# Ledger of designs, part 96: designed miniproteins, single chains, continued (5)

Each design is a single chain, and the fold is of that chain. pLDDT is the mean over its residues in the fold that is shown.

## One batch from the design tools (miniprotein)

Design m19329
Fold by ESMFold2-Fast:
Structure m19329 (fold): chain A 65 residues (1-65)
Amino acid sequence: SEETDLAMVRIAGAVAKTAGLLEIREEDGKFVVYTLKDTEETREAVELLKRVAEKAGFEIEVREL
């Protein structure tokens, strides 16, 4: 369901934030991912978030902080 898909995206973002790799913001039904630096671990976290969001029917925007 849409509610379950949204929860999955939020959980994935919270896990990545706890690891210090990135932060997720929600604006106007869009997810914006802020990366701290361009590392392999950060890129992997972004790729996972993109795949989860794509399955949920959402787009994410990625920005370097």
Scores: mean pLDDT 71

Design m19330
Fold by ESMFold2-Fast:
Structure m19330 (fold): chain A 83 residues (1-83)
Amino acid sequence: MEELLKRLEKEAEEALEEVKKEIKDKSKSVKEYLVEKAKESGNEDSVKLAELVGNKDIEGLIELLKKKAPAEQQPLLEELLAE
């Protein structure tokens, strides 16, 4: 789960600038961008995470992470996803 957490944090920061760029480029959705980036890693869990983030499905994200992350890390994940 640490790899997922590190990837989520890194992608969140990179996605902030890319999302602003994508808002200017109306031909592409945030969901499509995140899914494409996750597919590049070849990890099915990352693809599912990207789809949930792109849909702004915060509850789905929290549920997925709770199934895989230790309880001690879950409050930090909820704070990250609540932004």
Scores: mean pLDDT 57

Design m19331
Fold by ESMFold2-Fast:
Structure m19331 (fold): chain A 65 residues (1-65)
Amino acid sequence: MRILVTGDQPLDRDAITAVVEKYGGRILSATPTEAVVEVPAQKYKAAMKDLAALPGVTSASGLAE
């Protein structure tokens, strides 16, 4: 499952990496204000919640149903 992470400020890539590694995922692409990450479907909701809680993140939304 893919998650789009968006922020108004430069995202903390290390913090995003730590969350995705915790769930066995990876970063697929990153810009200063956006990241697309891939996580296992079974852990998707927990990963999205943790990503949305990161400083500077304004939204975290699923790219799959």
Scores: mean pLDDT 80

Design m19332
Fold by ESMFold2-Fast:
Structure m19332 (fold): chain A 60 residues (1-60)
Amino acid sequence: MKAKITITATYADGTKETRTVEREVDDSPDAILQAAGDEARRVKAETGAAVTASYELLPE
């Protein structure tokens, strides 16, 4: 199953950066959460900002 993962990085001054990736994942909740968590940790490490992650399952 394909998941669209969106990460929003919010800096202390209110500036926001959004990154979106599509990944093939197992349709298990653990696989989806792992993929979103990995992307969020990557962005947080790169930016030092507060990050939020959301995901959307694609039917293809």
Scores: mean pLDDT 77

Design m19333
Fold by ESMFold2-Fast:
Formats: sequence, structure tokens, C-alpha cells
Structure m19333 (fold): chain A 94 residues (1-94)
Amino acid sequence: DKRVEANKRLIEDAIELLDKAAEKAKKEGNLELAELFEKVKEGLKKLVEEGNYDAAAEVASLGIQAVDYFEEGNYEKAKELLEEALKLIEEAEK
């Protein structure tokens, strides 16, 4: 399934980006953002383990957007998107 393969690549890329962003945030002393990036990364991994690739792709998209805002120095917007991703993770696990 081409859609499933495309979603898997997106999710894998998002996990790597979130991991790097968490490390950078921690090095910069932004422990709150570092924790949020790690939680979204772990939630993505769990959705993948459960085979929920559609929800994982949506979370991955939000996570990538959050990383982009973080790299631009917009920490407030990055936090908002990560919190939105965490709500989606919680709803998908019901």
C-alpha cells in the first residue's frame, strides 16, 4: 500500500526530527519544550506499534510543524502544536 509506505516514511522522519529538537531544546535549557518533543516522539512510536498509521501521520505532521516553529525561534507556537499533537495521541488511544 503506497499510502501506508508514505505515512511510514513521514512518521520515521518526524521521529528523527522530534528527537533532534528535544536534544537541542534540552541543550538550550528549554526543558519544557524538550519534554513535549520527547512525549510526542514516544506517542508516535506507540501509535506505530499499534498499527494506527493514520493517527500517527497526523501527529507526525503536527510534530514537524512544531519543529519548524522551534527552529524559527517561535517557542510559543511550537508548544501549542506539540500540545495539540499530545491531545490527538490521547484521543487515538481510546
Scores: mean pLDDT 85

Design m19334
Fold by ESMFold2-Fast:
Formats: sequence, structure tokens, C-alpha cells
Structure m19334 (fold): chain A 73 residues (1-73)
Amino acid sequence: SMEEELLKQEQVTAEVSKLNEQLSKEKDVDKQIELAKQARALVESQPNPSLDTQIQTGVMEVHAAALKLAAKK
């Protein structure tokens, strides 16, 4: 139902925000990549993720990818 979708959307938004906070404090590249992957998996588990959560997850993925690329240099 729509009310169940909204509750799930709220839960996913909260979890992605928590993962983003962890990623911002993490220094290990492999763990940063795993945090971004966890956020993506949470968003993909939802039929209707919020636009803000989708943007935040995309930013996390770009950040992790940039750190991985820097680590390879």
C-alpha cells in the first residue's frame, strides 16, 4: 500500500543518511566503497525512493569512486 511505501521510503532515507555520515568519517577506501554499495542496495530495494535519497546515494558513489581512483595513483 502507499502508506507502507512511504514508511519504507522514510526508513531507507534514514539508513542512507547514516551510511553517508559513516562514509564522510571513513578513511579506508575499501570500506568507503562498501558503504556506497550498501546505500545503492537500499535504494534499489525500494520501488519509489525519494529524489533526495537518490541524489545522496549518487554523490556517495562518486565520492567513493574518486577516492578509489586517487588510491590507485
Scores: mean pLDDT 79

Design m19335
Fold by ESMFold2-Fast:
Structure m19335 (fold): chain A 111 residues (1-111)
Amino acid sequence: SEIEKAIEDSDVEKLKEELAKFFGVSLEELKKWIKRVSKILNAPEEHPGVIITAAIIARLEKEGFEVKDEDIPKIYKIVKDTLEKNLTSGEKSLEESLEEAYKKVEEYLKK
């Protein structure tokens, strides 16, 4: 996939473009959330986990969910745990793993 290739190539700009396209969010909204997630997690804006977490949050906000700063570390953990489990097992594509992470974060925010 283009997302997987961008991660493998460490192409941060391509990763942002492909994730914005995959989640159906604007690149401007994604960049806004990348800065916020990076600051809250004290992690680089270029880190794939930060960019992926930001893309999921940007989509959820577009769908009407409110994401607070206190939620961001828990959301990041859900995303990280979901991706690590699925990529280690090899049973799911990266795209399927991103969709699963999105659904788990959505369930967390509904509580």
Scores: mean pLDDT 87

Design m19336
Fold by ESMFold2-Fast:
Structure m19336 (fold): chain A 66 residues (1-66)
Amino acid sequence: SMQEQLSAAGRAAARAVRELALAGDLEGAKTQIENGLAQLRELGASDVVLQAARHELERLLAEATA
């Protein structure tokens, strides 16, 4: 389903952001936030969903670099 595809893409983006941030690649992590959001948009995510996803990915980046 579209919801399953969105959920899977969101989890993949979160994993990539966390892995890059933990490796010290902050610019790579930021790039993956934008790539993940672009992929969610292509899958039909609404603006509300995209805003929530951005906040969550930015939170994960901050948490991984704490």
Scores: mean pLDDT 85

Design m19337
Fold by ESMFold2-Fast:
Structure m19337 (fold): chain A 55 residues (1-55)
Amino acid sequence: MPITRKVTLEGLSEEQAREAARRAQEALQSMDPKARVEVEVEGSTATLTITLPEP
């Protein structure tokens, strides 16, 4: 089953939050090429949802 983790970031613009998600995806994909990061932005708060599928 996929493993899901959430990280909440405050004080970032939407662009900064998406860049943080891209960085996280790159790091995770070095361990698992199916790793996925999703971004949800509400005002100055961004929630990153990280999904690591089981190999």
Scores: mean pLDDT 70

Design m19338
Fold by ESMFold2-Fast:
Structure m19338 (fold): chain A 74 residues (1-74)
Amino acid sequence: MTLDELRAGLEKNAPKILEKWYKRLLEEMKTMSPEEKQKLIERAIKSLEGFIEQMTNPEAIETAKKILEELKKL
């Protein structure tokens, strides 16, 4: 599941969809090298930051910001 694919469902279920995306990202990272993980994290941060700028749902924005902080800690 890509972040762009999530946009199609975001009007109603944005927080749940974002949490599912993040869990999938964490699962995918378990099989990656340290270099691959770093590149994926950097891309995920960039994509999520750009996505937050386009959000209008406060709950979705808050969930996305929490995920962003978790990604920055990795």
Scores: mean pLDDT 75

Design m19339
Fold by ESMFold2-Fast:
Structure m19339 (fold): chain A 73 residues (1-73)
Amino acid sequence: KWEEYLKLGEEYLKQKKYKEAGQYYIQAGLEYDEAKDYKSAIEAFKKALEASKDDEAMQKTLKNAIEELEKKL
């Protein structure tokens, strides 16, 4: 499931469709979090953060999500 979201995020990043890429990386991160794979969830959210370079509100949301997940490691 989450592997498909990571693949879609990567494909949209290559097309410079940053907003859509970020959405797929966020979905992957959420799926990893539900599976309690916190390390993979953090990496997926970091990819979403890179895709959201020009979206300050999304960057703040993703940084907070990463910080909360790091507390679970």
Scores: mean pLDDT 83

Design m19340
Fold by ESMFold2-Fast:
Order: C-alpha cells, then sequence, then structure tokens
Structure m19340 (fold): chain A 74 residues (1-74)
C-alpha cells in the first residue's frame, strides 16, 4: 500500500514523523512525501531527517519549489 503525504511545511522533523507514522501505524509499504515551498537545502534536510528516523529515501526530486521524496522502511 502506498500513502501520499502532501504538506505546505518544509519542517524536516515534522515531515519525517508523518512518514514514519504512515509506515509504522498505517502499514504502508511506501510513502510519497510532497513538500511545497521547498528549495534544494530543504530537500537535503528532509532526506537527513528521514534517514535518522530509520527510513530509506529511494527517490527524490525538486520540481518548481516542490520537493518529492519516495520513502520506504529499511
Amino acid sequence: MEVRIVSDSTDAKELAEKAKEALEEKGADRVTLVARGADEKDLEEIKKALEEAGLEVVDSDLVGDTARLVVVKK
């Protein structure tokens, strides 16, 4: 099951927590995380927070100030 999380916040901690919750509580196999109003530094901070949360980022993209990350459980 894939879960999509769309946020207007670039708070790396908040986004990592939401992704972890979807994978742990909802039983998602994959999360597509979309952060609006993000730049390249925001993307790197979000990746780092996800990795520190014990998750793996398998794909990431930045399109028109929108960061998209595909996240799975390790």
Scores: mean pLDDT 82

Design m19341
Fold by ESMFold2-Fast:
Structure m19341 (fold): chain A 92 residues (1-92)
Amino acid sequence: MNEEALEAAREKLREQGYGEVLDEAIKKNPKVQELLERARKATPEEALSLLDEAIREAGKYFSQLPLEKQRKVLEAMYAFAKAFAEEIEKLS
């Protein structure tokens, strides 16, 4: 269920043009990868909290990137969390 919601959110972001930026952000941040894996295996109730933490960690890590890249990455991570939340609500 959470795994299906996660994949649905990723597909939605690919359609919105964020797919590549999102995948790159996850790949380059080990803490974000860890939090997303925990969210995939967590209860739906806990998954949203873990995604919020992942967004915060992405922000801290990407502060060192050029401003244009940093903004796009954070925007993609936020959009992903929102899409995942919507997909989880459909499963409740």
Scores: mean pLDDT 70

Design m19342
Fold by ESMFold2-Fast:
Structure m19342 (fold): chain A 67 residues (1-67)
Amino acid sequence: VIKYILEARQALEEGNLDEAKYYLGKAVEAAKKFGIEIPESVLITVDMALNSRASAGSIQTALGMLE
């Protein structure tokens, strides 16, 4: 999980929103696979960050909630 969060942050710092979204999605998938409970509020924030209107700020917020 942490590895994908770090990759997503690096992509965000580089201005690559599509790559940041990809790694954010991978972090959520990994958390579910390892049985880590993700609060519903975090899942809503992640869904908003993964849509086509996502901003850098929404992706950053979702990443912070997953830590």
Scores: mean pLDDT 72

Design m19343
Fold by ESMFold2-Fast:
Structure m19343 (fold): chain A 86 residues (1-86)
Amino acid sequence: MERREELRERVERLAEELLPEVERRLEAAAREAVAAGEIPLSEEEALALARERARDVAYAEALKKVYEEEKEPELMAELGRELAAE
């Protein structure tokens, strides 16, 4: 199995799992910004922009989590212990 393809599939799967939460978070931020008068957009326009960007943000967060997961010494040590137990 190619490592690059494996990482890509993990990022895509995690991004899909994160997408609903990211959408809710960005929609909440958009509503707050409109209410505060910080954005010269209607609430409907701001929410549409937030939803459009949610997928890109979810992918970025998924990529960061996968990258950090491989670089975390504690997680690597834990994985090593689990594999040694088999």
Scores: mean pLDDT 70

Design m19344
Fold by ESMFold2-Fast:
Structure m19344 (fold): chain A 70 residues (1-70)
Amino acid sequence: SAEEYVKKGQEAFKKGDYISAYNYLAKALKLDPNNELAKKARDLLFELVVRPQSDNSKLLEEIKKLIEEL
């Protein structure tokens, strides 16, 4: 279910596995495309994974807030 993928994405994020977190939220959105929080979290995780900066603290704080709201 979409809810199972959201939960797996949250667990992956807590472990620092940002690639798995992205993949699980992408799968959740294929099942429930109207989950705006999951969409925002997925998009920010994509930026983190493909365009990391030397300091990602602000981006990680934004993603964490979205993940906690899911």
Scores: mean pLDDT 83

Design m19345
Fold by ESMFold2-Fast:
Structure m19345 (fold): chain A 68 residues (1-68)
Amino acid sequence: SDEEIAKEIAERTGVSLEAAKLALDYVKKYGEKAVNEKNAREIAEKTGVSVLEATLALTEALKLLKEK
């Protein structure tokens, strides 16, 4: 489920569940193209995580979705 994937992203990257859910939503909509600086900055601004943390969350979301 999406909730389980978001929880795995949060556990692996140390980001909040809110940041993990937003990163997963972007990757579901845009695929590999979702992993970019613009989206990382937007996630950081909305959730309070760093841009680096947001980038890690986007990267982990993409990895987990490719393994499905």
Scores: mean pLDDT 85

Design m19346
Fold by ESMFold2-Fast:
Structure m19346 (fold): chain A 68 residues (1-68)
Amino acid sequence: EEKEKKFKEEFAKKLLDEKLKIDGIEINDEAREEAIKTIKENYDDIVKRINETSSDDIYSEIYNEVKK
């Protein structure tokens, strides 16, 4: 429960930060919080995609890094 919630939060933050670095985009705090919320709401779909995809992508890389 607690571990799951912490993992979900870390995953969302890491994924957003990595995407912003790749795209070279700066967003304000409100947009960042909304993006994190959206990633967390879609967490189950993202994990399903990671498990179904055989190719390495940013989602699977961040997921494995945070899972530690």
Scores: mean pLDDT 72

Design m19347
Fold by ESMFold2-Fast:
Structure m19347 (fold): chain A 92 residues (1-92)
Amino acid sequence: DKEDAIEIAKLIAELLETQELPEEKKHVLDQAKALPEHISKLPDDADFKPILERMALLAEAADRPDVAEVIREAIEKGLSLKELLERLKTIK
């Protein structure tokens, strides 16, 4: 549901923040940190797939291909948002 999507976006922003990004890439982290608020404004029945795809692109741009791969695999396999959230929690 929308709450799970918000929690995923928050966790992704946190994971990307652990990477020391150069100044020119800080806009990637800023965009990731803005996603929870953006998702909160969407209807509860919104298609979150485009947002997940955007999260994967942001993770890749932040030099976190491990995070991007987990998101893309979840999209490809049709995993629930809860399952994706649990998988992301295993990433350090």
Scores: mean pLDDT 80

Design m19348
Fold by ESMFold2-Fast:
Structure m19348 (fold): chain A 83 residues (1-83)
Amino acid sequence: MIEELLEEAREKAKEMRERAKERGIELPVSEKELILAALAGLLGRLVQSGEITDEEALRIFEEALRKLGVSEEEIERLLREAE
């Protein structure tokens, strides 16, 4: 599940970047940030559909951050800012 969600998030991030580029917009964010934004959107849809809970979505998001090489300190910062 996590690998599948990360692959889908990567595809969505690529689409977002390509669409922005076509409009002459440079996104002032890293590829990792775009992937994380896409992943958050996917997890939000799964919560809305009732397939997972908010707590499950948060756990998947944390695990994805670790798999992308984000440090524990950065994970704590991002989660605090998302509150």
Scores: mean pLDDT 74

Design m19349
Fold by ESMFold2-Fast:
Structure m19349 (fold): chain A 82 residues (1-82)
Amino acid sequence: SRERALERLRRLIREQLAAAGIEASEEEVDRLAQQILDAGLDLLREGERLGVEEAVRHARRFLETGDLGSLQRAEGLVFAAR
């Protein structure tokens, strides 16, 4: 679900910021997670528009799981189809 994806993204963002020694509010983490999720939504729409079924599948997996590998694969496929 998208809620599951958001929770995973929030966790990953918190971990990466902490590892970098960057302090962030919960509001800032939520904003960043939403921006990344919105990028996945845009890739889903673009994949559908371009008829790239593999990109659509990877974008949908990202939106369900928050798997950044799926987001990266969707982005690459959409870029190649442009």
Scores: mean pLDDT 87

Design m19350
Fold by ESMFold2-Fast:
Structure m19350 (fold): chain A 69 residues (1-69)
Amino acid sequence: MSEEERKKEGEDAIKAARELVENAENLTYPQIVAAYVLASAASFFGLEEEAQEIIDELRKAVENIEKKK
């Protein structure tokens, strides 16, 4: 992949992960895992800071779901 393509893939992954996190109150575990995978892909493409922010948000979403048990 070109460097421009890698940057765009990372940005698209961050955008998709953020859209999933916006629904954090109603996220199922498979959706949380999907958002985590997208954030990890963005980190691989060089957007490590944005990826970490999303991972931190996902951690909070999991804690909220666990409280419902």
Scores: mean pLDDT 75

Design m19351
Fold by ESMFold2-Fast:
Structure m19351 (fold): chain A 79 residues (1-79)
Amino acid sequence: MLEEDKARLKRDAEVWIQEFEELIEKIRNGELTDEEKKEALVRAIAGYVLAIGASYFDPELAEKLKRLIDELVEEIEKA
């Protein structure tokens, strides 16, 4: 993989991490609709695939992303 491709994947993963953190906070605050929660769950599945890919070159970033996905799923189940 080219170094530029690795850098782009890292930036993408960091953006997804920020988005998942925001979604978790919104769910905890009761700000998401049922439709938005379903969309968040679909994004969680896509994020998990990205985390598997990232684990190939950045296991720490992959672990952080996976933990946030697990937390997001738990918050959706609670709500």
Scores: mean pLDDT 79

Design m19352
Fold by ESMFold2-Fast:
Structure m19352 (fold): chain A 84 residues (1-84)
Amino acid sequence: SMLDELLELLDEFKELLENKAPQEEIDEVKRRLIELAKKASEEEQKELFRRLLQYWAEAETRGDEEAVKQLMELGQEVGRAVKE
């Protein structure tokens, strides 16, 4: 399903952040996730945002400032993309 692919891409994004992967790899997964999110239903988008908020809260709890920033930016970019 499209939701399964979206959540898999978000999990990949999270793992790249935790492993401090090169920004180019992070940006590529982010680009793919945004493109897929544009095609997703409202219910699939809601579930994506729920999971993203969970990962953001976990990053804040562990004090990972870079992961917090990257997850916030992803959320903002997805939000803009799905409104257009």
Scores: mean pLDDT 87

Design m19353
Fold by ESMFold2-Fast:
Structure m19353 (fold): chain A 77 residues (1-77)
Amino acid sequence: MLEDFVELAARELERAGDKESAERLRERATELLKAGDDVGAAQTIADIAAESSAPEEVKKEIVEAANELAELLEKRE
């Protein structure tokens, strides 16, 4: 589930023209997921999207979705 969200967010950034941020998102989030840090992975997606060159509307959508996911994951603990 979270791995699918990483790929979805990266593809949205890539379609918006920011392939560098998309690659960074995939690398960083995948490292955190391998370490078992699901909340950290979701937060990293939000941070990279917010810092990207994507249009503000695309950034907001990814950041809001990532923050909601981080809250849901934290609540499961």
Scores: mean pLDDT 82

Design m19354
Fold by ESMFold2-Fast:
Structure m19354 (fold): chain A 58 residues (1-58)
Amino acid sequence: LSEEEKELIEKALEAYRAAVLAAIDGASQETVDALAAEDKAYFESLSEEGKKAYDEKL
């Protein structure tokens, strides 16, 4: 994996964790949806190898 792709994986994981924590903390659905959309955008920009690495870290 390239350094750029590792950075994208970390950003996707951060957005995912932020969405989960926001939902647990009772944040608005709009906030949760925005964080989930950010995670999805980073994830969909990853290569197949990057997507596999992301899934392995969940």
Scores: mean pLDDT 80

Design m19355
Fold by ESMFold2-Fast:
Formats: structure tokens, C-alpha cells, sequence
Structure m19355 (fold): chain A 85 residues (1-85)
């Protein structure tokens, strides 16, 4: 269904952001804190918060990891479409 497709895309966008954020964590404790913060945004459907995190990560990775930045740009588009649709 269209609803199932949209839900899957949102989950994929969330996973892309969470993975990019956890890649920067230096300890198990820091990684868990990052996961908890991103999970809170997703569970509360804070699309604006997730969009802000995606934008920050794109800026961080655009010159150093273009593939990661592209994945984050796809996630950003999905979140913006959900917020505006």
C-alpha cells in the first residue's frame, strides 16, 4: 500500500541518519546516547528535528564522504516530502 511504502521510506531515512550519527561515536556510551536521541525524534515523529540532523550531517560529510552525503540527501528529501505532504 502507499501508506506502507511511506512508512518504509521514513524508517529508511531514520536509519540513514542514525547510522551516520553513530559512525562518529567514540564509546559505547556515546553511541547509545546518539541512538536514544535519534530514536526519540523518530518515535515522537519530530520531522523537523530529523531534518535538522540530516542537514547537519550533509554539511559534515559533503566533502569528506560524498556517498554518505548523497544517502543523507535522499533521507532529507523523504523527510521534507512527509512534512509537506
Amino acid sequence: SEEARRRAQLKAAYNTIALAKTDEAKSVEEKQKVIDEINSLYENRDLEGLIEKARELIEKYKDTNPSKAKALEVALRVLEEELNG
Scores: mean pLDDT 80

Design m19356
Fold by ESMFold2-Fast:
Structure m19356 (fold): chain A 100 residues (1-100)
Amino acid sequence: MEKIEEYKKRIEENPNDAKAYVELGRALFEEAKEKGGDRGGILSDPEVQKLLKEAMEAVRKALEIDPNNPEAYRVLAEIAEMLGNDELAEKYREKAQKLE
């Protein structure tokens, strides 16, 4: 969708827009879910894996700018859960809840 392009443009214009990085990460993760369907599809499709990597990189950038962003941790938790790392997903969920 054009949303990914819009968020990338916002980041180019304002590299310190943590919210734009979180929104980019969410948009990339949603596209990965649409293409992969379930965990099996997500883990077997190189294109889906690339989208997940880009989503994680975007969210990491958001946390470099604003380390107390609860939405960033929620996105990371969902990605970790889809990748089968339930322990990491729980840690991110706890962090997000503690930040509100």
Scores: mean pLDDT 80

Design m19357
Fold by ESMFold2-Fast:
Structure m19357 (fold): chain A 91 residues (1-91)
Amino acid sequence: PVPKLSDEEVEKRARELVERAPELSPEELFQELNAVLSQIEDEEKRVELVREVLRRIDLEKAKEILDLLKLNPSTSEAEIEAAEEVVKELE
C-alpha cells in the first residue's frame, strides 16, 4: 500500500524522531509519532518505533505518550502493549 516514499524516508523520519524525542513536548512527540506510524503498514515496524521512541524519554513523558496512544482509536493493541512494556521497564 505504501510506495517507495516510505522505506528509506520513513526510516529516516523514524530515526530523526527517536533522536529528537527528548526535546519534544508529549503532545508534539505524539503528533510526530502518529504521523510516522500512519506511514507504516507493518505492525512489527510500528511496534519497534513505539519502543525506540519511549526508551529515549523519561517515565513521566512516556506515561503521557501511553495515555495519548490509548485515547487514539487508530492505535493498535500491539502498539499499546509495546508502550506499556517500555513504561513498566522505566518504572
Scores: mean pLDDT 80

Design m19358
Fold by ESMFold2-Fast:
Parts: structure tokens; C-alpha cells; sequence
Structure m19358 (fold): chain A 63 residues (1-63)
């Protein structure tokens, strides 16, 4: 669900703020999996995945 994705993104942000980059990446990977399994329109799913992958790449670059 969209609410679950938002919750996981929030958890990832909290983990990053705490310096837990591994935890942040795990939460983003879970969010991507939820989006991929969700009954969303293909275009919306692709946009969410792209946004979450960009966040994952940003965190990896900072770590």
C-alpha cells in the first residue's frame, strides 16, 4: 500500500539521520519490494521505483 511505502521511507530517513546507512538501505529495499508487488498503474509503479532507487543511490554515495 502507499501508506506502507511512506512508512518505510520515513524509517529509512530516521535510520540515515542516526548514521545507520545499512538500516536505511534495507528499509528502501523493502519499500521498492512493496511498490513492485502493489496493484498500481505501471507508470506510477515505475515512478515510485525510480524515486526510491535514486534515494538508495544517494545514501550509498554518502556512506
Amino acid sequence: SRARVRELVLRATEAERAGDYEGALRHLDEAIAVVEAAPLPPDERAQWVAQLQAERDRIRAEA
Scores: mean pLDDT 83

Design m19359
Fold by ESMFold2-Fast:
Structure m19359 (fold): chain A 68 residues (1-68)
Amino acid sequence: SAEDERIRASAEALVAILDTLSDEQQVAFLRAAGLSEAEARALVAASREERIDMLAAFMRRQRAKQAA
């Protein structure tokens, strides 16, 4: 769907920005966004494609929570 395409594009753009930051800065940013410490660390340790998928899934969860 157009929404899924927008979410994926947003996740890809954010991963590109995160790639310019240190691991410590990435964890801090992701925690501020609402991810747990464990989720943030797992995302930072993951491959680029896995990070995009994990971030897109997080964005979908947040959107569903706001829509409910």
Scores: mean pLDDT 83

Design m19360
Fold by ESMFold2-Fast:
Structure m19360 (fold): chain A 92 residues (1-92)
Amino acid sequence: MTVEEELIAQLEQLSYQRGVLEARARDSPSEADRAAAAAQVAQLDQQMALIFGFISVPLERQGRYDRVREIEERARRAFERGRAEALAALAA
């Protein structure tokens, strides 16, 4: 894999984890668990922002805004997948 592909894969993995955490936090009866989940989401958001910056800045310098949008869509789909899978698991 190229370094770019590895960073995109990491971004997708973090987005998926963020979706899982949001779904689990919603169903948690514990205030402490919800607070812990919120802190983890904030940490993931920071990590995702850094990784996205490493990917998007070179692409934007090249005028590749189309590619940046594709990567954003991949991250969004990973988030939705993580959320949906976590909600399905919680319903089982």
Scores: mean pLDDT 83

Design m19361
Fold by ESMFold2-Fast:
Structure m19361 (fold): chain A 95 residues (1-95)
Amino acid sequence: EKEKEEKKKIEEEIKKIMRPVLEDPTEENFKNALKQLLELLKKKKPKKLEEYKPVIELLIKNEDYFSAIALLAGILLEDEITLEQVEETVKKLKS
């Protein structure tokens, strides 16, 4: 089924992007992974991207690259991420 094949390809691309971060969690590797995930989002144009864009930008400004990467990966995989869960993460970062 084409949808399952596309999801597997996205998962493999995310794994390749995340590998340097998982091996060496430096700020530089987080920034590089974030940049690559944003480019992947531009290609795939997921329906929920516009809804989450302000939250992603806020996480990047707060230098919470890990949460930004996790949110971007979830959007790419179309995992069950609710807007409420995203807002709670943002509130935690502001406190």
Scores: mean pLDDT 66

Design m19362
Fold by ESMFold2-Fast:
Structure m19362 (fold): chain A 97 residues (1-97)
Amino acid sequence: MSPLEQADQYYAQAVQAWEAGDYEKAAEYLEKAIELYEEYDPERVASLLEERGDAYLKAGDVEKAIEDYERAIAEYEKQGETSLAASGQAAIEELKA
């Protein structure tokens, strides 16, 4: 199995866990997928950090959600995705309110 095929399988498992309402397990599979995508497809990392942040938020782990959203914003800024970075910043400000 290639590293990207393995990453895609972890992402599929994260989606299944999310659909089952197991947000902690979804975050675990997203962690494994992110590790592989950082090495083999780094352009995907920002959106996956956002998805893992969403999973942490659903699990009630607001601090971890904010950390992932801040990392996603930094990656979006590196990619020139100014609108996505701005939207993420606004979402973090609401969570801290």
Scores: mean pLDDT 85

Design m19363
Fold by ESMFold2-Fast:
Structure m19363 (fold): chain A 75 residues (1-75)
Amino acid sequence: SFQASVKRRFDAVKTTLEKMRDEVLKAGDTDTADALDAIISQIDAAMTQTLTVDQARALMLQATAGMVEAMRRLR
C-alpha cells in the first residue's frame, strides 16, 4: 500500500539521517547535527500517522535538503 511504502521509505531515510548526524557531530558541527535531529523527530511523528501524498512529499524534501546540507558540511 502507499502508507506501507511511505513508512518503509521514511524508516530507511531516518537511518541515513542518523548516520549523517553522527558524522557531522563527530566533525564538530553541532548546529547541523541539531537540524538533522529535528528532521528525524518529524519523521518519527509522521510515521505514527496516515500521511497524504503532499505531506509525504514535503517531509521527504525536508529530509533530502538535510542530507544535502550534511554532505556539504562534511566536504
Scores: mean pLDDT 81

Design m19364
Fold by ESMFold2-Fast:
Structure m19364 (fold): chain A 77 residues (1-77)
Amino acid sequence: MLVTGTVTVEINGIKATGVGSGRTGREALAKGAQEALAKLADKVSEEELKKAAEEAEKAIAAAPEDATELEIKVEVK
């Protein structure tokens, strides 16, 4: 059975939500994060997008194996 994961990424008030599916919660969250970041790529700078991607990777690595939802908020000054 596949797991569905939902990731919401907010960069300086601009939000996008991605949904992914995988064999594990972390795999599903990684796919969700990729979709959310792709939606933001045309709305934010490359530097803001890179910081959000780094924070998403850290959040997914720190998440419990059964986690199916993550919210990542990045404020770049």
Scores: mean pLDDT 81

